# Designs tried in a protein design run: designed miniproteins, single chains, continued (4). Part 51

Each design is a single chain, and the fold is of that chain. pLDDT is the mean over its residues in the fold that is shown.

## One batch from the design tools (miniprotein)

Design m13754
Fold by ESMFold2-Fast:
Structure m13754 (fold): chain A 100 residues (1-100)
Amino acid sequence: SFEEAKKIVEDFLKDFEKLVEEISKIDPEVAKELQKLLDETKERIKKAKTIEELIKVLEEFREQLEKLKKENNLSDEIKHVLDLAILAVDTVIEALKLLQ
């Protein structure tokens, strides 16, 4: 159902917020950019009315994370964490596709 799909996304974004808090201990500037992307994504999820719209929002969030990862000033540790975060987003997207 849409409500189950939305709960999965909201629970994922709460876990992502905890990850941003951990990143802030290593790189506060990257954490600030991630928090901005997270806040924008949360607002778009709140407005979504279908599973298809939830998937689209997460796919755009994934693209924004990939773009941030390509910044030359990121440490290898932060790049690795972003790789794991992108994999987690991909996993949520695949779970949502099963609920359609």
Scores: mean pLDDT 87

Design m13755
Fold by ESMFold2-Fast:
Structure m13755 (fold): chain A 81 residues (1-81)
Amino acid sequence: MDPEREELLARLQAIIQRAQEIVATSTSPELRERAQALIARAQAAIEELRTTGWDEASVARARALLAALEREVEELEAALA
């Protein structure tokens, strides 16, 4: 497997796992809703990458989305502290 492909998938999956933990531990409806939206967006990105066969445009979109999702999950985790 391509190491860059494995890294991108691993990072998207890590966001999903972190967001799932927020859904499981948070009592805030707003934080749970935001975490669920993060999961949906990350899953959609993985599906697009698989469906397009990792074309350059899809990879570029996924990388841009990954940066935004990583920042947002960090903000949600900080809000729980």
Scores: mean pLDDT 84

Design m13756
Fold by ESMFold2-Fast:
Structure m13756 (fold): chain A 76 residues (1-76)
Amino acid sequence: EELLEKAEKLYEEVKKNVDALRAQGRTPLADTLLEVAEEEYKKAKEAIERGDTQAAENHVKLLEDIVKAAKNAVAG
């Protein structure tokens, strides 16, 4: 449950930063980051549903990295 909540919050963070990038006119980067985040969030949920904690943690870690990349892009 905690991993699912964490994945959801990270995905929300990506969407927030993607919206900021879109507002800056950086649409191709925003689209790419959102697409990758959607895939990782889906994979995290699927891993959680099948009880694969290691896989779920790996996909959550990738979401954390995507959030970091998006925040860095927004900051300049």
Scores: mean pLDDT 86

Design m13757
Fold by ESMFold2-Fast:
Structure m13757 (fold): chain A 108 residues (1-108)
Amino acid sequence: MYATHSLSTRVGDYEISTAATFDEDTGEATIAVLIRPALPREVAEKIAERILKEVPGVTSASVVETASGTVILVHAKVADAEAAAALLEQVHRVVAEEIAKYLEEKAK
């Protein structure tokens, strides 16, 4: 059985849409972060690396470039749906913080 959670935030001109799907039978969570417009690849890769390093339970984080923007695809193993929701919030926060830093550096 699957549980689904989602968050959306705007940081400057960037829209961040994060969705998590949690499989209650396996404990596997998949989190997709869609960022519009597309981020520079170096920024997206830095975000993926930070997610993998700092977010507990994350097993992989990868960057996919699409016509509509940048996708960061995160795989994790979590105990329950509440842990999956907390993981989504942590991933979303890291993405928003890194985009805010990128925009501050770009403005200089």
Scores: mean pLDDT 83

Design m13758
Fold by ESMFold2-Fast:
Structure m13758 (fold): chain A 85 residues (1-85)
Amino acid sequence: TLEEALKVKKEMQELIKQGDKAKKQGDYKKAAELYQKAADLANGFLKKSFQTNKGLPPSLKKELEEMAKESEKKAKEAEKKAAEA
């Protein structure tokens, strides 16, 4: 539902913010985990939302998809940096 999508977006924003803070502090392992959790949350919701097909605004769906991709990218970069440390 729309309400669930907005909740997912808010949770993702909080996880990404925490990941960015961890990355800035040099905690790349924690940053990678937080970014991956954000991506997993969005991807899980989008998969479930496709099954229920109840009126997600196209703009919000696209925004969640873009946030998931960006979070996956950030997680991969942080994981790589953690492995190099």
Scores: mean pLDDT 80

Design m13759
Fold by ESMFold2-Fast:
Structure m13759 (fold): chain A 93 residues (1-93)
Amino acid sequence: MEFSEEQQRLLQFQAFLKALHDILGFSEDALQKLAQLFQQHIASPDQVQIDALRQLLQQLGVAPDDVARALDMFRAAINGIPELEKLVEELRA
């Protein structure tokens, strides 16, 4: 079943937020703030979304190593859910 590009993007963001919770232990409050950020930047270029994500994670006091992992997960998610799932499996090992 093929989804529209916009529907795929929303599914990618949802998969990314779940991965942050499951792998990096992000709180529900942090995930809610990230969801709001993505709603505000849905129409923005990927680089603007990456920059906004990095700034929010730094403001939330996320450790530098976890900021780097979150950015890698986000880049994987925008390339597709299978790429994100593959990275998540590697991070669980």
Scores: mean pLDDT 77

Design m13760
Fold by ESMFold2-Fast:
Structure m13760 (fold): chain A 92 residues (1-92)
Amino acid sequence: SSMKEELVKKGLELEKQGQEYYKQGKFEEAARLFLEAARLYEQAGAYLSAGDSYRNAGNSYAALGKLDEANELYERSSQLYQQAQQRMLQLS
C-alpha cells in the first residue's frame, strides 16, 4: 500500500542518517535514528529491514558499552528475522 511505501521510504532516510552518525562515532544519535527507522519498518510489515535496524541500534549501544541494552535489541532483531522468515514461507 502507499502508506507502507511511505513508512519504508522514511525508514530508509533515517537509516541512512543513522549510518552517517555511526561512521562519525556519534553512537547515541545513530542508535536513536536506527530505533526510529526500525519502528517505521515494523509498522510497514518490513520485518527484515526492522531487524537490520534494531541490530544496528544494538551495535551502536555496544559501541557505547551499553551491553544490556545492546543484547535486548539483538534479541528483538532475531525475533523480527524469524517473523520475516515465517512470512516468506507462508507466501511461498
Scores: mean pLDDT 89

Design m13761
Fold by ESMFold2-Fast:
Structure m13761 (fold): chain A 69 residues (1-69)
Amino acid sequence: MAEEHIKTALEYLDNKDYDKAREEFEKAAQIAEKTNPTAAEHFRGASNLAKAKRYDLAKKAAEQALKIL
């Protein structure tokens, strides 16, 4: 489920493992793309923000995507 990958990504963000957080957000985006392309774009945004080490923005982007998933 996309939601499980987001939960794992948020756990990696909390541990400051930005590369693994990015991978999990990308997996969530790939899964969500089939049912909700808008949520998938927000997950890709979170992935990019995680790569940039923007913890607060990556977390907010993921939370917004979850609201519309």
Scores: mean pLDDT 81

Design m13762
Fold by ESMFold2-Fast:
Structure m13762 (fold): chain A 55 residues (1-55)
Amino acid sequence: MAAERAAAGGGAAARAGMPAEAASQLHYKQTLDAPGSGPEGAERAAAEARRAALE
């Protein structure tokens, strides 16, 4: 596989500041009545972490 293709997929996981496995766990938890653990919360944390990483 081309590295750029793999990196593109990995970029989606990186935006959450965690691997896809952790993001998947948040989704599973949300299905089990965990409204505070939704993917939107992970996206917010990822945006904050990426901004901090740049500075």
Scores: mean pLDDT 54

Design m13763
Fold by ESMFold2-Fast:
Structure m13763 (fold): chain A 62 residues (1-62)
Amino acid sequence: MPEVIVLKDLSSAEMVELARELLARGIRTGLGGASSEKEREEAVKGAEEMGAEVLLLKEGAA
């Protein structure tokens, strides 16, 4: 199973900043705690802009 970092209840800006740092280390990030769909989509777009692979881990799916 792939190793992912789960980001929970972080602001979009914080998620993007963390994803950038993790990408520099070759680590993929998981956004599992965004407060809303909009925040989740914004964070995913930001991470994708930095070339990060974003994995969303949901309850019952991970």
Scores: mean pLDDT 57

Design m13764
Fold by ESMFold2-Fast:
Structure m13764 (fold): chain A 57 residues (1-57)
Amino acid sequence: MTYRLHGAGRGVARVVGEEREVLTTEELKEILLRVDPEVDADAAIERLLAAGHIEEL
């Protein structure tokens, strides 16, 4: 799956220096775990989708 990043989704990616607007599920999970190693990455993706901070492509 591939996601376009908006709002807080882009904010999270920028914490680790990621400037790309479009990421795969694997790339997004890696970024989320680099920001917070204890995060449930699947649950975090669901929250970002529900808030409109990422868009499924």
Scores: mean pLDDT 84

Design m13765
Fold by ESMFold2-Fast:
Structure m13765 (fold): chain A 85 residues (1-85)
Amino acid sequence: SSRAAEEERRRRLEKEIEEGVREIERAVRWTVALREGDTATLAELMREEGLSEEEAIARLREIAAAEKLSEERVERYLATLRAAA
C-alpha cells in the first residue's frame, strides 16, 4: 500500500534532481556566452526558454547579483544581450 506512494515519491525526487542539473547546465551556458560575447548562443538560449529581451535582462541581473559582477561587466553583458535579442 505505502510502497506505491514511496516509489512515486522517489520518481518525483529523481525528476527534481534531473531538472536541477539542467538548470545548472543552462546557467553555465548563459555565463560562458555572456563572457565570450556569443550573441548566437544567447539568441538560442532566449529562444529555448521563450524569454523576451526584458526577461533575459532580468536573468542577467540575477546572475550579476549571484556572481557579484562589477557594474562595468554588467553593462558589457547587457550590450551583448541586447545585440542577441
Scores: mean pLDDT 79

Design m13766
Fold by ESMFold2-Fast:
Structure m13766 (fold): chain A 70 residues (1-70)
Amino acid sequence: MEKEKAREEAKKAVEKGKKVLNDKSATPEQLKKVAQENLKVASQSKKLGDKESFHKAAMAAGKLLLKAQE
């Protein structure tokens, strides 16, 4: 149950990250906030052994943080 819930949260965070990453009007603060959300779900997915969700969320967070530094 926790693993299934964490997977759904990770999917939502990754989808939100993709939308914000493609939004040219997104502020560095918004990018950092969504990146932190993805880092939290990545950490949870890793603890639960969900490698796919971990990799997707970690990649999204990395891209968001990189864009926020521009």
Scores: mean pLDDT 80

Design m13767
Fold by ESMFold2-Fast:
Structure m13767 (fold): chain A 83 residues (1-83)
Amino acid sequence: KAITQLKAVLTTLEVMQAQLKQGRISKDDVLKTAQGLLRQIEAYSETYPIFQQVADALKRFIAGEVSLDDVIETIKAIIKQLE
Protein backbone atom coordinates (compact mmCIF):
# COMPACT_ATOMS: atom_id res chain seq x y z
CA LYS A 1 0.00 0.00 0.00
CA ALA A 2 1.19 3.55 -0.78
CA ILE A 3 0.73 4.67 2.86
CA THR A 4 3.01 1.86 4.13
CA GLN A 5 5.78 2.85 1.67
CA LEU A 6 5.38 6.57 2.54
CA LYS A 7 5.67 5.80 6.28
CA ALA A 8 8.82 3.71 5.62
CA VAL A 9 10.40 6.64 3.70
CA LEU A 10 9.35 9.07 6.47
CA THR A 11 10.94 6.86 9.17
CA THR A 12 14.20 6.60 7.17
CA LEU A 13 14.40 10.40 6.76
CA GLU A 14 13.54 11.09 10.44
CA VAL A 15 16.22 8.63 11.65
CA MET A 16 18.73 10.24 9.25
CA GLN A 17 17.80 13.75 10.47
CA ALA A 18 18.29 12.68 14.13
CA GLN A 19 21.69 11.10 13.32
CA LEU A 20 22.78 14.24 11.39
CA LYS A 21 21.79 16.51 14.33
CA GLN A 22 23.77 14.23 16.70
CA GLY A 23 26.84 14.37 14.41
CA ARG A 24 26.74 10.59 13.76
CA ILE A 25 26.53 11.01 9.98
CA SER A 26 27.71 13.68 7.53
CA LYS A 27 25.72 15.84 5.12
CA ASP A 28 27.33 13.80 2.29
CA ASP A 29 25.91 10.58 3.84
CA VAL A 30 22.44 12.20 3.90
CA LEU A 31 22.73 13.25 0.23
CA LYS A 32 23.79 9.72 -0.84
CA THR A 33 20.84 8.17 1.03
CA ALA A 34 18.45 10.78 -0.43
CA GLN A 35 19.70 10.01 -3.98
CA GLY A 36 19.09 6.27 -3.40
CA LEU A 37 15.59 6.95 -2.03
CA LEU A 38 14.85 9.24 -5.01
CA ARG A 39 15.60 6.42 -7.49
CA GLN A 40 13.22 4.07 -5.62
CA ILE A 41 10.46 6.71 -5.27
CA GLU A 42 10.65 7.70 -8.97
CA ALA A 43 10.02 4.02 -9.83
CA TYR A 44 6.98 4.00 -7.47
CA SER A 45 5.63 7.28 -8.96
CA GLU A 46 5.08 5.52 -12.32
CA THR A 47 2.41 3.35 -10.59
CA TYR A 48 1.28 5.76 -7.83
CA PRO A 49 1.27 9.45 -8.89
CA ILE A 50 1.27 10.63 -5.24
CA PHE A 51 4.97 9.59 -5.02
CA GLN A 52 5.78 12.29 -7.62
CA GLN A 53 5.29 14.94 -4.88
CA VAL A 54 7.80 13.07 -2.67
CA ALA A 55 10.24 12.74 -5.60
CA ASP A 56 9.97 16.49 -6.33
CA ALA A 57 10.63 17.34 -2.65
CA LEU A 58 13.71 15.06 -2.58
CA LYS A 59 15.03 16.58 -5.85
CA ARG A 60 14.71 20.07 -4.35
CA PHE A 61 16.52 18.93 -1.18
CA ILE A 62 19.36 17.35 -3.22
CA ALA A 63 19.65 20.61 -5.23
CA GLY A 64 19.97 22.57 -1.93
CA GLU A 65 16.64 24.41 -2.48
CA VAL A 66 14.86 23.06 0.64
CA SER A 67 15.82 21.58 4.02
CA LEU A 68 15.39 17.97 5.14
CA ASP A 69 12.70 19.30 7.54
CA ASP A 70 10.75 20.56 4.48
CA VAL A 71 10.87 17.08 2.87
CA ILE A 72 9.71 15.42 6.12
CA GLU A 73 6.81 17.90 6.47
CA THR A 74 5.79 17.30 2.81
CA ILE A 75 5.61 13.52 3.39
CA LYS A 76 3.67 14.00 6.67
CA ALA A 77 1.14 16.22 4.82
CA ILE A 78 0.70 13.59 2.07
CA ILE A 79 0.14 10.80 4.65
CA LYS A 80 -2.41 13.02 6.46
CA GLN A 81 -4.34 13.54 3.18
CA LEU A 82 -4.39 9.77 2.46
CA GLU A 83 -5.67 8.94 5.98
Scores: mean pLDDT 82

Design m13768
Fold by ESMFold2-Fast:
Order: C-alpha cells, then structure tokens, then sequence
Structure m13768 (fold): chain A 90 residues (1-90)
C-alpha cells in the first residue's frame, strides 16, 4: 500500500556528507557558539531523534577553543550518535 511504502522510505541523504557541508558552512560564515549549538541540536534530532545534553551544550558554549575545534566537536556529537567516523579535531 501507499502508506506502507511511505513508512519504509528512507531519505536519499548521506548524513556524513551533510555533516561535512555543515562544518564547512559554519567555518566559512564564522558562526557563533550559540548558532553552532542550535545547528548541532537540530541535526541530532533530525538524524538520531536525540537532543544535546546540558553537559554537551555547556562544553560547547563555555569552550575557549578555536572556532574550528568547537565546530568539529559539535559535528562529532552528531557523527557519534549515528555511528559515523569522527572528524579529526585540529
């Protein structure tokens, strides 16, 4: 049935490629820590039906690391939840 087919359709989206594009976008546009947290939380919900923990949010928001390190840590939370290879932290 159409309903059964709709329930079994997986999106033709590669989560690894999405994380790569999001990382590039965040670095090119110099996103704020708050924006990085919002994007990571949204991706985690979209792909894994999870939310960032209060600890993960505080680690990102209070980090004094470089933008590249913070963005990489944020996308790695999503990658880890999906069982994907982690990006190397610089």
Amino acid sequence: SIEEELNNIKPPIDPQKVLELVRKYALENKLSKKEIVLIADSLLYTFAFKRLSDEEKQELLNSKDSLEEIVTKAVNIVAKALGLPLFEIP
Scores: mean pLDDT 80

Design m13769
Fold by ESMFold2-Fast:
Formats: sequence, C-alpha cells, structure tokens
Structure m13769 (fold): chain A 66 residues (1-66)
Amino acid sequence: SRTELLKKIVRAVNEGKDEEAIKLLREAFDRGLLTPEDLTLIMMSAALAGLDKVVEEAARLLREKE
C-alpha cells in the first residue's frame, strides 16, 4: 500500500540508509504513489538527518510531479 511504502521510506531515512531510501523513493514514484506533499516531507526529513543524496533525489522527483 501507499502507507506501507511511505513508512518504509521514512524508516530508511531515520536509519541513515541512503541507498535503501532512494530505491524505495524511486519504486513509489514509478508506481504513482507519491504526492508533492509526500516528497516534500521526505526531503525535509532527509535534510534533518543529513542525507544529502536522498534530499537531492526527492527534490528531483518533486520537480517531475504536478
């Protein structure tokens, strides 16, 4: 579900798992499950955790969404 994928992404971010968080982000985005609000929240969470690669990926995907 969308909720389950979002929980997995947030968990990966909180655990500092950059590669896992990026893979989950791409999967959820490809499935059309992420809103601009979801991407913004993930980007902010990653920024607070110091995960620059996740911030960059979330920001890139945010630009692809309307």
Scores: mean pLDDT 82

Design m13770
Fold by ESMFold2-Fast:
Structure m13770 (fold): chain A 74 residues (1-74)
Amino acid sequence: SEEQLRAEGPAAVEGARQSLEDAKKYLEKGDKRKASIHLIAAYLWASVARVAGLQDEADELLKEAREIGKEIDK
């Protein structure tokens, strides 16, 4: 099961990246609600990537997510 979880790591990183891009897109359009939904998805994917052993990539994705979150809260 841990080996299967590790195999899903790259897919989780891509899921987080796509969710962050969607969050930025909605934030640019002023849709803070949809931006927040995609930001939550990015946090969930980054969490999976971290558990899968891709901690450095997950940490960078989480930093980007936190910056987007600060922009939503403005």
Scores: mean pLDDT 86

Design m13771
Fold by ESMFold2-Fast:
Structure m13771 (fold): chain A 58 residues (1-58)
Amino acid sequence: SSEQIARIQEMIAANERDRALLEELAKEEPEKASLYTLMAGSSATVVEILKERLKELE
């Protein structure tokens, strides 16, 4: 439904913002860079899963 599609698009946008923030934090805090990079990777994976789900609803 259009409502489900809109909600999934919002979740994708939120995870993409989180990934961008975590990538910046990795640059600002080198000692924690590996942790932030791992977390950014998790957000990217969630986006991939949600995009596949979105295609199924089109």
Scores: mean pLDDT 87

Design m13772
Fold by ESMFold2-Fast:
Structure m13772 (fold): chain A 70 residues (1-70)
Amino acid sequence: SKAEVEKGMSEFLDLQLELQKVAPPSIVQEAARLGREVLQAIHTESDDKALEKVKEAIERLRRMLEEALG
């Protein structure tokens, strides 16, 4: 649903903010690119497909955060 997409996007933004505190600029830029791709999907895809892409992006950000923290 749209509400689930919005919740996922909120989680993505929180993780992106945490990455900005600990990650090098190259990883921060990659996270920003993922954010733009997710926003495009929200505007162009169905809610179900947008939710899938949001979840994939969140998983990617979690891996980046783990790598940045050691």
Scores: mean pLDDT 83

Design m13773
Fold by ESMFold2-Fast:
Structure m13773 (fold): chain A 69 residues (1-69)
Amino acid sequence: SADEQIRRIVEETQRRLAEHADDLAMRVKILAETARRLAELGTPEAQKQIAELEAQMSALVAQQRAAAG
């Protein structure tokens, strides 16, 4: 059940990210919300997914800063 919850959360997140492809700020918020939801599951697999999302958030923040400069 936890693995299925992880899959559903990831699929929902990918769909939301596709809907906000041009909104970097919203995409960061979506990734942060997803990481929070995964943290509630408390599984090692969820923690691995959180690490990947944190890397993606850092990349998007760097991209926003580059666009501003």
Scores: mean pLDDT 81

Design m13774
Fold by ESMFold2-Fast:
Structure m13774 (fold): chain A 92 residues (1-92)
Amino acid sequence: AEEEERLIEAFRRLVRELAEEAGLPQEEIDEWLALVPEGVASLSEESKEILVRILRGELTVEELAERIMKTHGAPRELAEEMAREIVEMALR
């Protein structure tokens, strides 16, 4: 619960930063931010294990990138960049 809340906060920060850099309107940014808690809650047991590993600093960027690619269909380069930023933010 508390670990999940911290990860939701980290994902919200990442999504906001990336969306603002992309020049998305505030309304669309708010829609993406609203999906973060639902996205985290909808994760399988395997995905929740990955989140715990992120919070513990044990997850590799490559492993997280593979999961982003499989779940969201993102290109490898984008998934790797997102994974790196998520891990960095979660460890702060």
Scores: mean pLDDT 64

Design m13775
Fold by ESMFold2-Fast:
Structure m13775 (fold): chain A 64 residues (1-64)
Amino acid sequence: MEFKVPTNEDGRRLVELAEKYNIDPELIERIGVAASTGDAALAEKLLATLPEEARREIEKILEK
């Protein structure tokens, strides 16, 4: 998957998803940093630890 560099708006959406799915906000931050630095392998690995529904919503935010 190709990830875009997250915008401030994307960051807000990621925080909202973390609250909705009870995900650790530090995990969301790590996913955002991995996506922004082009570490697709790390971003995909971290996304794989999440529930399927949360992962799909985050992928839609971070996809190019």
Scores: mean pLDDT 78

Design m13776
Fold by ESMFold2-Fast:
Structure m13776 (fold): chain A 79 residues (1-79)
Amino acid sequence: SELEKLYQELKATLLDPNASVAELREKLQALIDASIAYGKKNNLPQSDIDNIRAQGEQALAQAEAALEEARAAQEEEAK
């Protein structure tokens, strides 16, 4: 339920054209952190937790780059 709430918040923020890149990064990071915490509480093997972290870090970096590019393009078109 906590993970579902964070996921819904991330989706709402992604669909909000007024959301900042920083806010989107914060929501995505919160979901990654909660996913790792959930895995630890459910006694997932350390290798699975490490894989979740690595995949999350990769996804975050890719999302940050894509969001920065998209926002820069919107700013340029507004001029």
Scores: mean pLDDT 75

Design m13777
Fold by ESMFold2-Fast:
Structure m13777 (fold): chain A 67 residues (1-67)
Amino acid sequence: HMIPIPDPERAKEIRDTIEWTARQLRLIGAEIEYELVKEGKLTFDPETLARIEREVAELRALQAAKA
C-alpha cells in the first residue's frame, strides 16, 4: 500500500526539487516561444498564445517582485 522510503525528508526534498525544476523549464520554454512569436517566426492559435503569455507574465512577475 505505502511506498517504503528510507528517509521522509529526502523524499520530500527530491519531490520539491522535481516540481521546482519542472516549473522553471515550463517558464523558460514559454519565454523562448514568446520571443519567436514576437520575431514572427512562430504563430500559435489564440488559446495557445494566451497560455504562453500567462507563463511569461508569471516569470516577469517573479523578476519584478525582486526589484
Scores: mean pLDDT 73

Design m13778
Fold by ESMFold2-Fast:
Structure m13778 (fold): chain A 73 residues (1-73)
Amino acid sequence: GVLESGKGLLEDLYEQMKEMAEKGKGEEAVKLFEEGVKGLTERVYKVDKEAGEELEKYGKELYEELKKEVEEK
């Protein structure tokens, strides 16, 4: 479904941004991830409000984990 596909896309983006942060581009990685979450959740929310809300929540959880990884280095 839309939620499952959206979560998969966020997980793929999260892994790419983690690699980017490992290479010293942590600030850029966090910004790109935030933009990606916002863009994806806005699109999903317009089609399926409940899926959009769940995806936004999941994206925020991944965003906080990414921020923590950048701050701990």
Scores: mean pLDDT 83

Design m13779
Fold by ESMFold2-Fast:
Structure m13779 (fold): chain A 78 residues (1-78)
Amino acid sequence: AVEGVLASAEEIRAWLDAHGAERLTPEQVARAREHIDKALRYAQEGKVDEAADHLAEAFRILGATPEQAEAVKRALRA
């Protein structure tokens, strides 16, 4: 669960570093990075539910549907 959050957060961060400026506004990039940072902090504290919530919100900023975001949360909390 924690390992899944860490892996997903790093994948999103890598995508933002490579493509964020091309696909998103600076405000959207900043908000997505903030959610990734919070997800990583919660994961380090063992707070998987809170980490998954912030990771799902980052996915939403990147254009994921509500259904895709909920699927991510369920997978990470299992």
Scores: mean pLDDT 78

Design m13780
Fold by ESMFold2-Fast:
Structure m13780 (fold): chain A 70 residues (1-70)
Amino acid sequence: SRLEEAEKIFEEDLAKVSKEPQERLAAAKAQPDVSQEELDALEAELQKVIDEPLEYNRGLREQAEKLKAE
């Protein structure tokens, strides 16, 4: 369905934009001597990417909600 397609596109786009911050955070966490400030900064960067209103993904999310409300 179009709702499922819109949700998948949103999830894929979100995963795509969060991939690099996630990989950086995972790599930092794997290091035994990483600073708390570095971890906090990487977590904040990842959170910002997740929470940032991407115009395209926001539009897809709104379309999915409209289809769900049908």
Scores: mean pLDDT 70

Design m13781
Fold by ESMFold2-Fast:
Structure m13781 (fold): chain A 66 residues (1-66)
Amino acid sequence: MEEKIKKAVEELKKGPVTRERILEAFKSLGVSEEDILKALKIVSENNLAKTPEDFVETIAKVLLEL
């Protein structure tokens, strides 16, 4: 799972980091939409990321801890 998440993060960084792309990428890995939305909420509400690239990396870290 971790290696697949890392590949998804690298692919997301190659283009615009949108909520829709994040949902599609992680759902394709078998992550539940509920967990992805929880990770998005945690990262955004706690201001844990300052760049789009850091945002995607932090989402991935939160997902691995869920």
Scores: mean pLDDT 77

Design m13782
Fold by ESMFold2-Fast:
Structure m13782 (fold): chain A 98 residues (1-98)
Amino acid sequence: AVVAVVGALYYLKQMGLLSPELAKHITPKTIVDPSALLSALGCPPVTKDSSKEEVEAAANCILSKLKATEKKGVRAILERYPNKDEGVETALAILNKL
C-alpha cells in the first residue's frame, strides 16, 4: 500500500501535479525506502516487520495529507495500473473512505 501510494506520488511529481512542499520529499529513493517521507509527513514508520494494519495506517496517513486534486490524481494513476496487486487495491479502498 505505501509503495503503491509513493509510486503514484512520484508519477504526479513528474507531471508537475504535486504541491512543491510535498514534491520535495518525493524522490526515486523514496519509492524503495519511504522512511524519510513518512517522517517528514509525521506518519507512522514502516519496516519489513510492520503488520498489515501498520502499513495501511501509514498509507492512510500519507493519503489524508493530500489535497483533493492530489487524491484524485493518485486515484487516477492507481485505477489505470494494469496489474492491481493487494497494495494498489488497499490504497484505492483508503481513498474511497477519504
Scores: mean pLDDT 76

Design m13783
Fold by ESMFold2-Fast:
Structure m13783 (fold): chain A 69 residues (1-69)
Amino acid sequence: SAVVRRVAEAERARFEAELATLRTLEEAKQRGKEIADRYNVEVPAAETLEEAKRATLELYRREVARQLA
């Protein structure tokens, strides 16, 4: 439904804002591991803070979209 998709988009925006506050690669990788564990998927590989943030957000978006399908 449109309401479910709107809520999911708002939660994604909040998650993205949360990721933006992370200052170290280790923090971003730990957050990525938490999300990967939540969805029982492989932890994304990343070598920089920005790569880890992007990979974690992409993983979150992919899994949320899969659940809404």
Scores: mean pLDDT 81

Design m13784
Fold by ESMFold2-Fast:
Structure m13784 (fold): chain A 77 residues (1-77)
Amino acid sequence: MTIEELLIDEAIRVTGRAPKSFDEAFDIFLKHAEKVNPELAKKIKELVEEYNQARASRDFEKIQELEKKIKELIDEF
């Protein structure tokens, strides 16, 4: 499962509806996560922003590394 698929699934679970975009899914997740654990939410936000930059630059090795780190942090919620 990609990070995009994971965040979309979590947004659907939290809101009961499909997000319009990955960015909307991430915003929904982040707002919910900030209420539970703001320190972990900040770390996830920074890693997802780095992931989006790696995708834009087509740095596939960096994408794989960041996906693993983001999944591990999301599992802590």
Scores: mean pLDDT 75

Design m13785
Fold by ESMFold2-Fast:
Structure m13785 (fold): chain A 85 residues (1-85)
Amino acid sequence: GAGGALYYASQAIKYAKKAIEIAKDVNPELSKRAEELQKEARRLITEAINAIKNKDYPTADNIYQRAKKVLEEAKKLLEEAEKAK
């Protein structure tokens, strides 16, 4: 549901932020990719809040799937950032 989407998106922001911090002085391209994922995750939080307010379950499920994918990408970027260190 929308609550799950909000949780996954918030976790994606945390992972992306850590990747940005590690990569910003070492790999500018990786840092930019992490910044874009952080922006997408923030957008998903806004969309999830709107879905909760509107009780729009199909939209909430779509946002949930997108949030899970963004988290997976953020985790991979953090692994790449740690490996480049």
Scores: mean pLDDT 80

Design m13786
Fold by ESMFold2-Fast:
Structure m13786 (fold): chain A 72 residues (1-72)
Amino acid sequence: AKEELEKAEEYLKKGDYVMAATYAAFAVGELTGEYSKAVGEVIRAVGLDIDGDTEEVKKLAEELIERAKALA
């Protein structure tokens, strides 16, 4: 959880929003036990990135990072 959250923040800083959302989703999944939902968020992030919705991927990553922080 903490290691995944730290990686998510580093990827967000680098502008790699898909990787930021991926690590943040797994941090939330570890903290909640909801891994199927975490996988769903990763699939959503990849889909938004393929569609060119970069700002939506960034927002998803930021939302998941804040959720992980609130749960930790």
Scores: mean pLDDT 79

Design m13787
Fold by ESMFold2-Fast:
Structure m13787 (fold): chain A 59 residues (1-59)
Amino acid sequence: SMEEAFRAGYEKAKELGATDEGARQAGIAGMIHAELSKGDPVETGRGVGAAGGRSAGGK
């Protein structure tokens, strides 16, 4: 679901050191990509969250 994609992206970004605002934006991006993707929404959200988290806070 879209909520699962948001949560997966948010949690992954936070785990990688993103700020609360950065993690929220990663979650929103994950939701958008999940809507457009034909794949698993949770996997899509985690991927976007990982990319956003690394950009914002490191490895």
Scores: mean pLDDT 72

Design m13788
Fold by ESMFold2-Fast:
Structure m13788 (fold): chain A 62 residues (1-62)
Amino acid sequence: MASPEEIQRAAQEAAERARELGADDLAATKGGTYAAIMAGSGGLSVEEAARLGAEKGARYGA
């Protein structure tokens, strides 16, 4: 399970990546929340969680 710092980093990375993919602020925030859940409860690495969160955020913004 990721540390609180790792969870926060995954959320921030996912939100930034989602914005780069054209997501609006709300969609990017949703992507970040998803990344935090995946890194914390899902046992994914920060990098994997951030990637999945970014893809989710981009889809929410489409």
Scores: mean pLDDT 78

Design m13789
Fold by ESMFold2-Fast:
Order: C-alpha cells, then structure tokens, then sequence
Structure m13789 (fold): chain A 65 residues (1-65)
C-alpha cells in the first residue's frame, strides 16, 4: 500500500496531468486502495474544493460576465 505521502504525491501528479480530483482519486484507488483515514480526509478535501470552485465561479462571472 502507498503511504499517505506517496498517495498524496500521486494524486497531485494525476491532477496536474489534467484529471479532476475525483478522477485522480479513483485512479489512485485502483492502484492502491485508500485506508479509511485517507478516505475521510479525501472527502473533506473534496468538499472544500467544491466550495472553493463555486466561490471562484461566482467571482469569475461577476468579473468577466
């Protein structure tokens, strides 16, 4: 199994290659299943990213629309 650091590095690498956070997490899970602790952290991060994305989209619509 990947360590927490290794899983995070691979996830980050896949996202930089153009995968969404969800897609990258699915690809990492296929190669090395996440622990329950890792899954809890990923859910929290996904929710925060969703909120940040929504806030950025609102800002962009105001600025560029």
Amino acid sequence: MLSDVEAGELLRELMREGLSFEEAAEEVEKLSPFSEEQREILREIAEKLREIGEEFEKWAKEKYG
Scores: mean pLDDT 76

Design m13790
Fold by ESMFold2-Fast:
Structure m13790 (fold): chain A 89 residues (1-89)
Amino acid sequence: TLEEARELLEEGKRYFAAGDYERAIELYERAIEILRKLPRSEEVDELLAEALDNLGKVYQAQGDLEKALEYQVEAGMILLVAAVNRVTA
């Protein structure tokens, strides 16, 4: 559910702040999996982009800059597509 994805994202942020990158990645990946299976909406797109951006930040902290960039680009594209769809709808 959307609420489950939000809870996983918030818990992932706590582990990231604590330096537990393995736990943060696991929680963010679970949130992303839930969000990708939900019907597209502004809330789903925003939360999915946030989860992807946060996952990218964990990889950046681990020194995996290529993975970090890939996730951050995907997050930006989701928000851009959502914005265009709102203007044209």
Scores: mean pLDDT 82

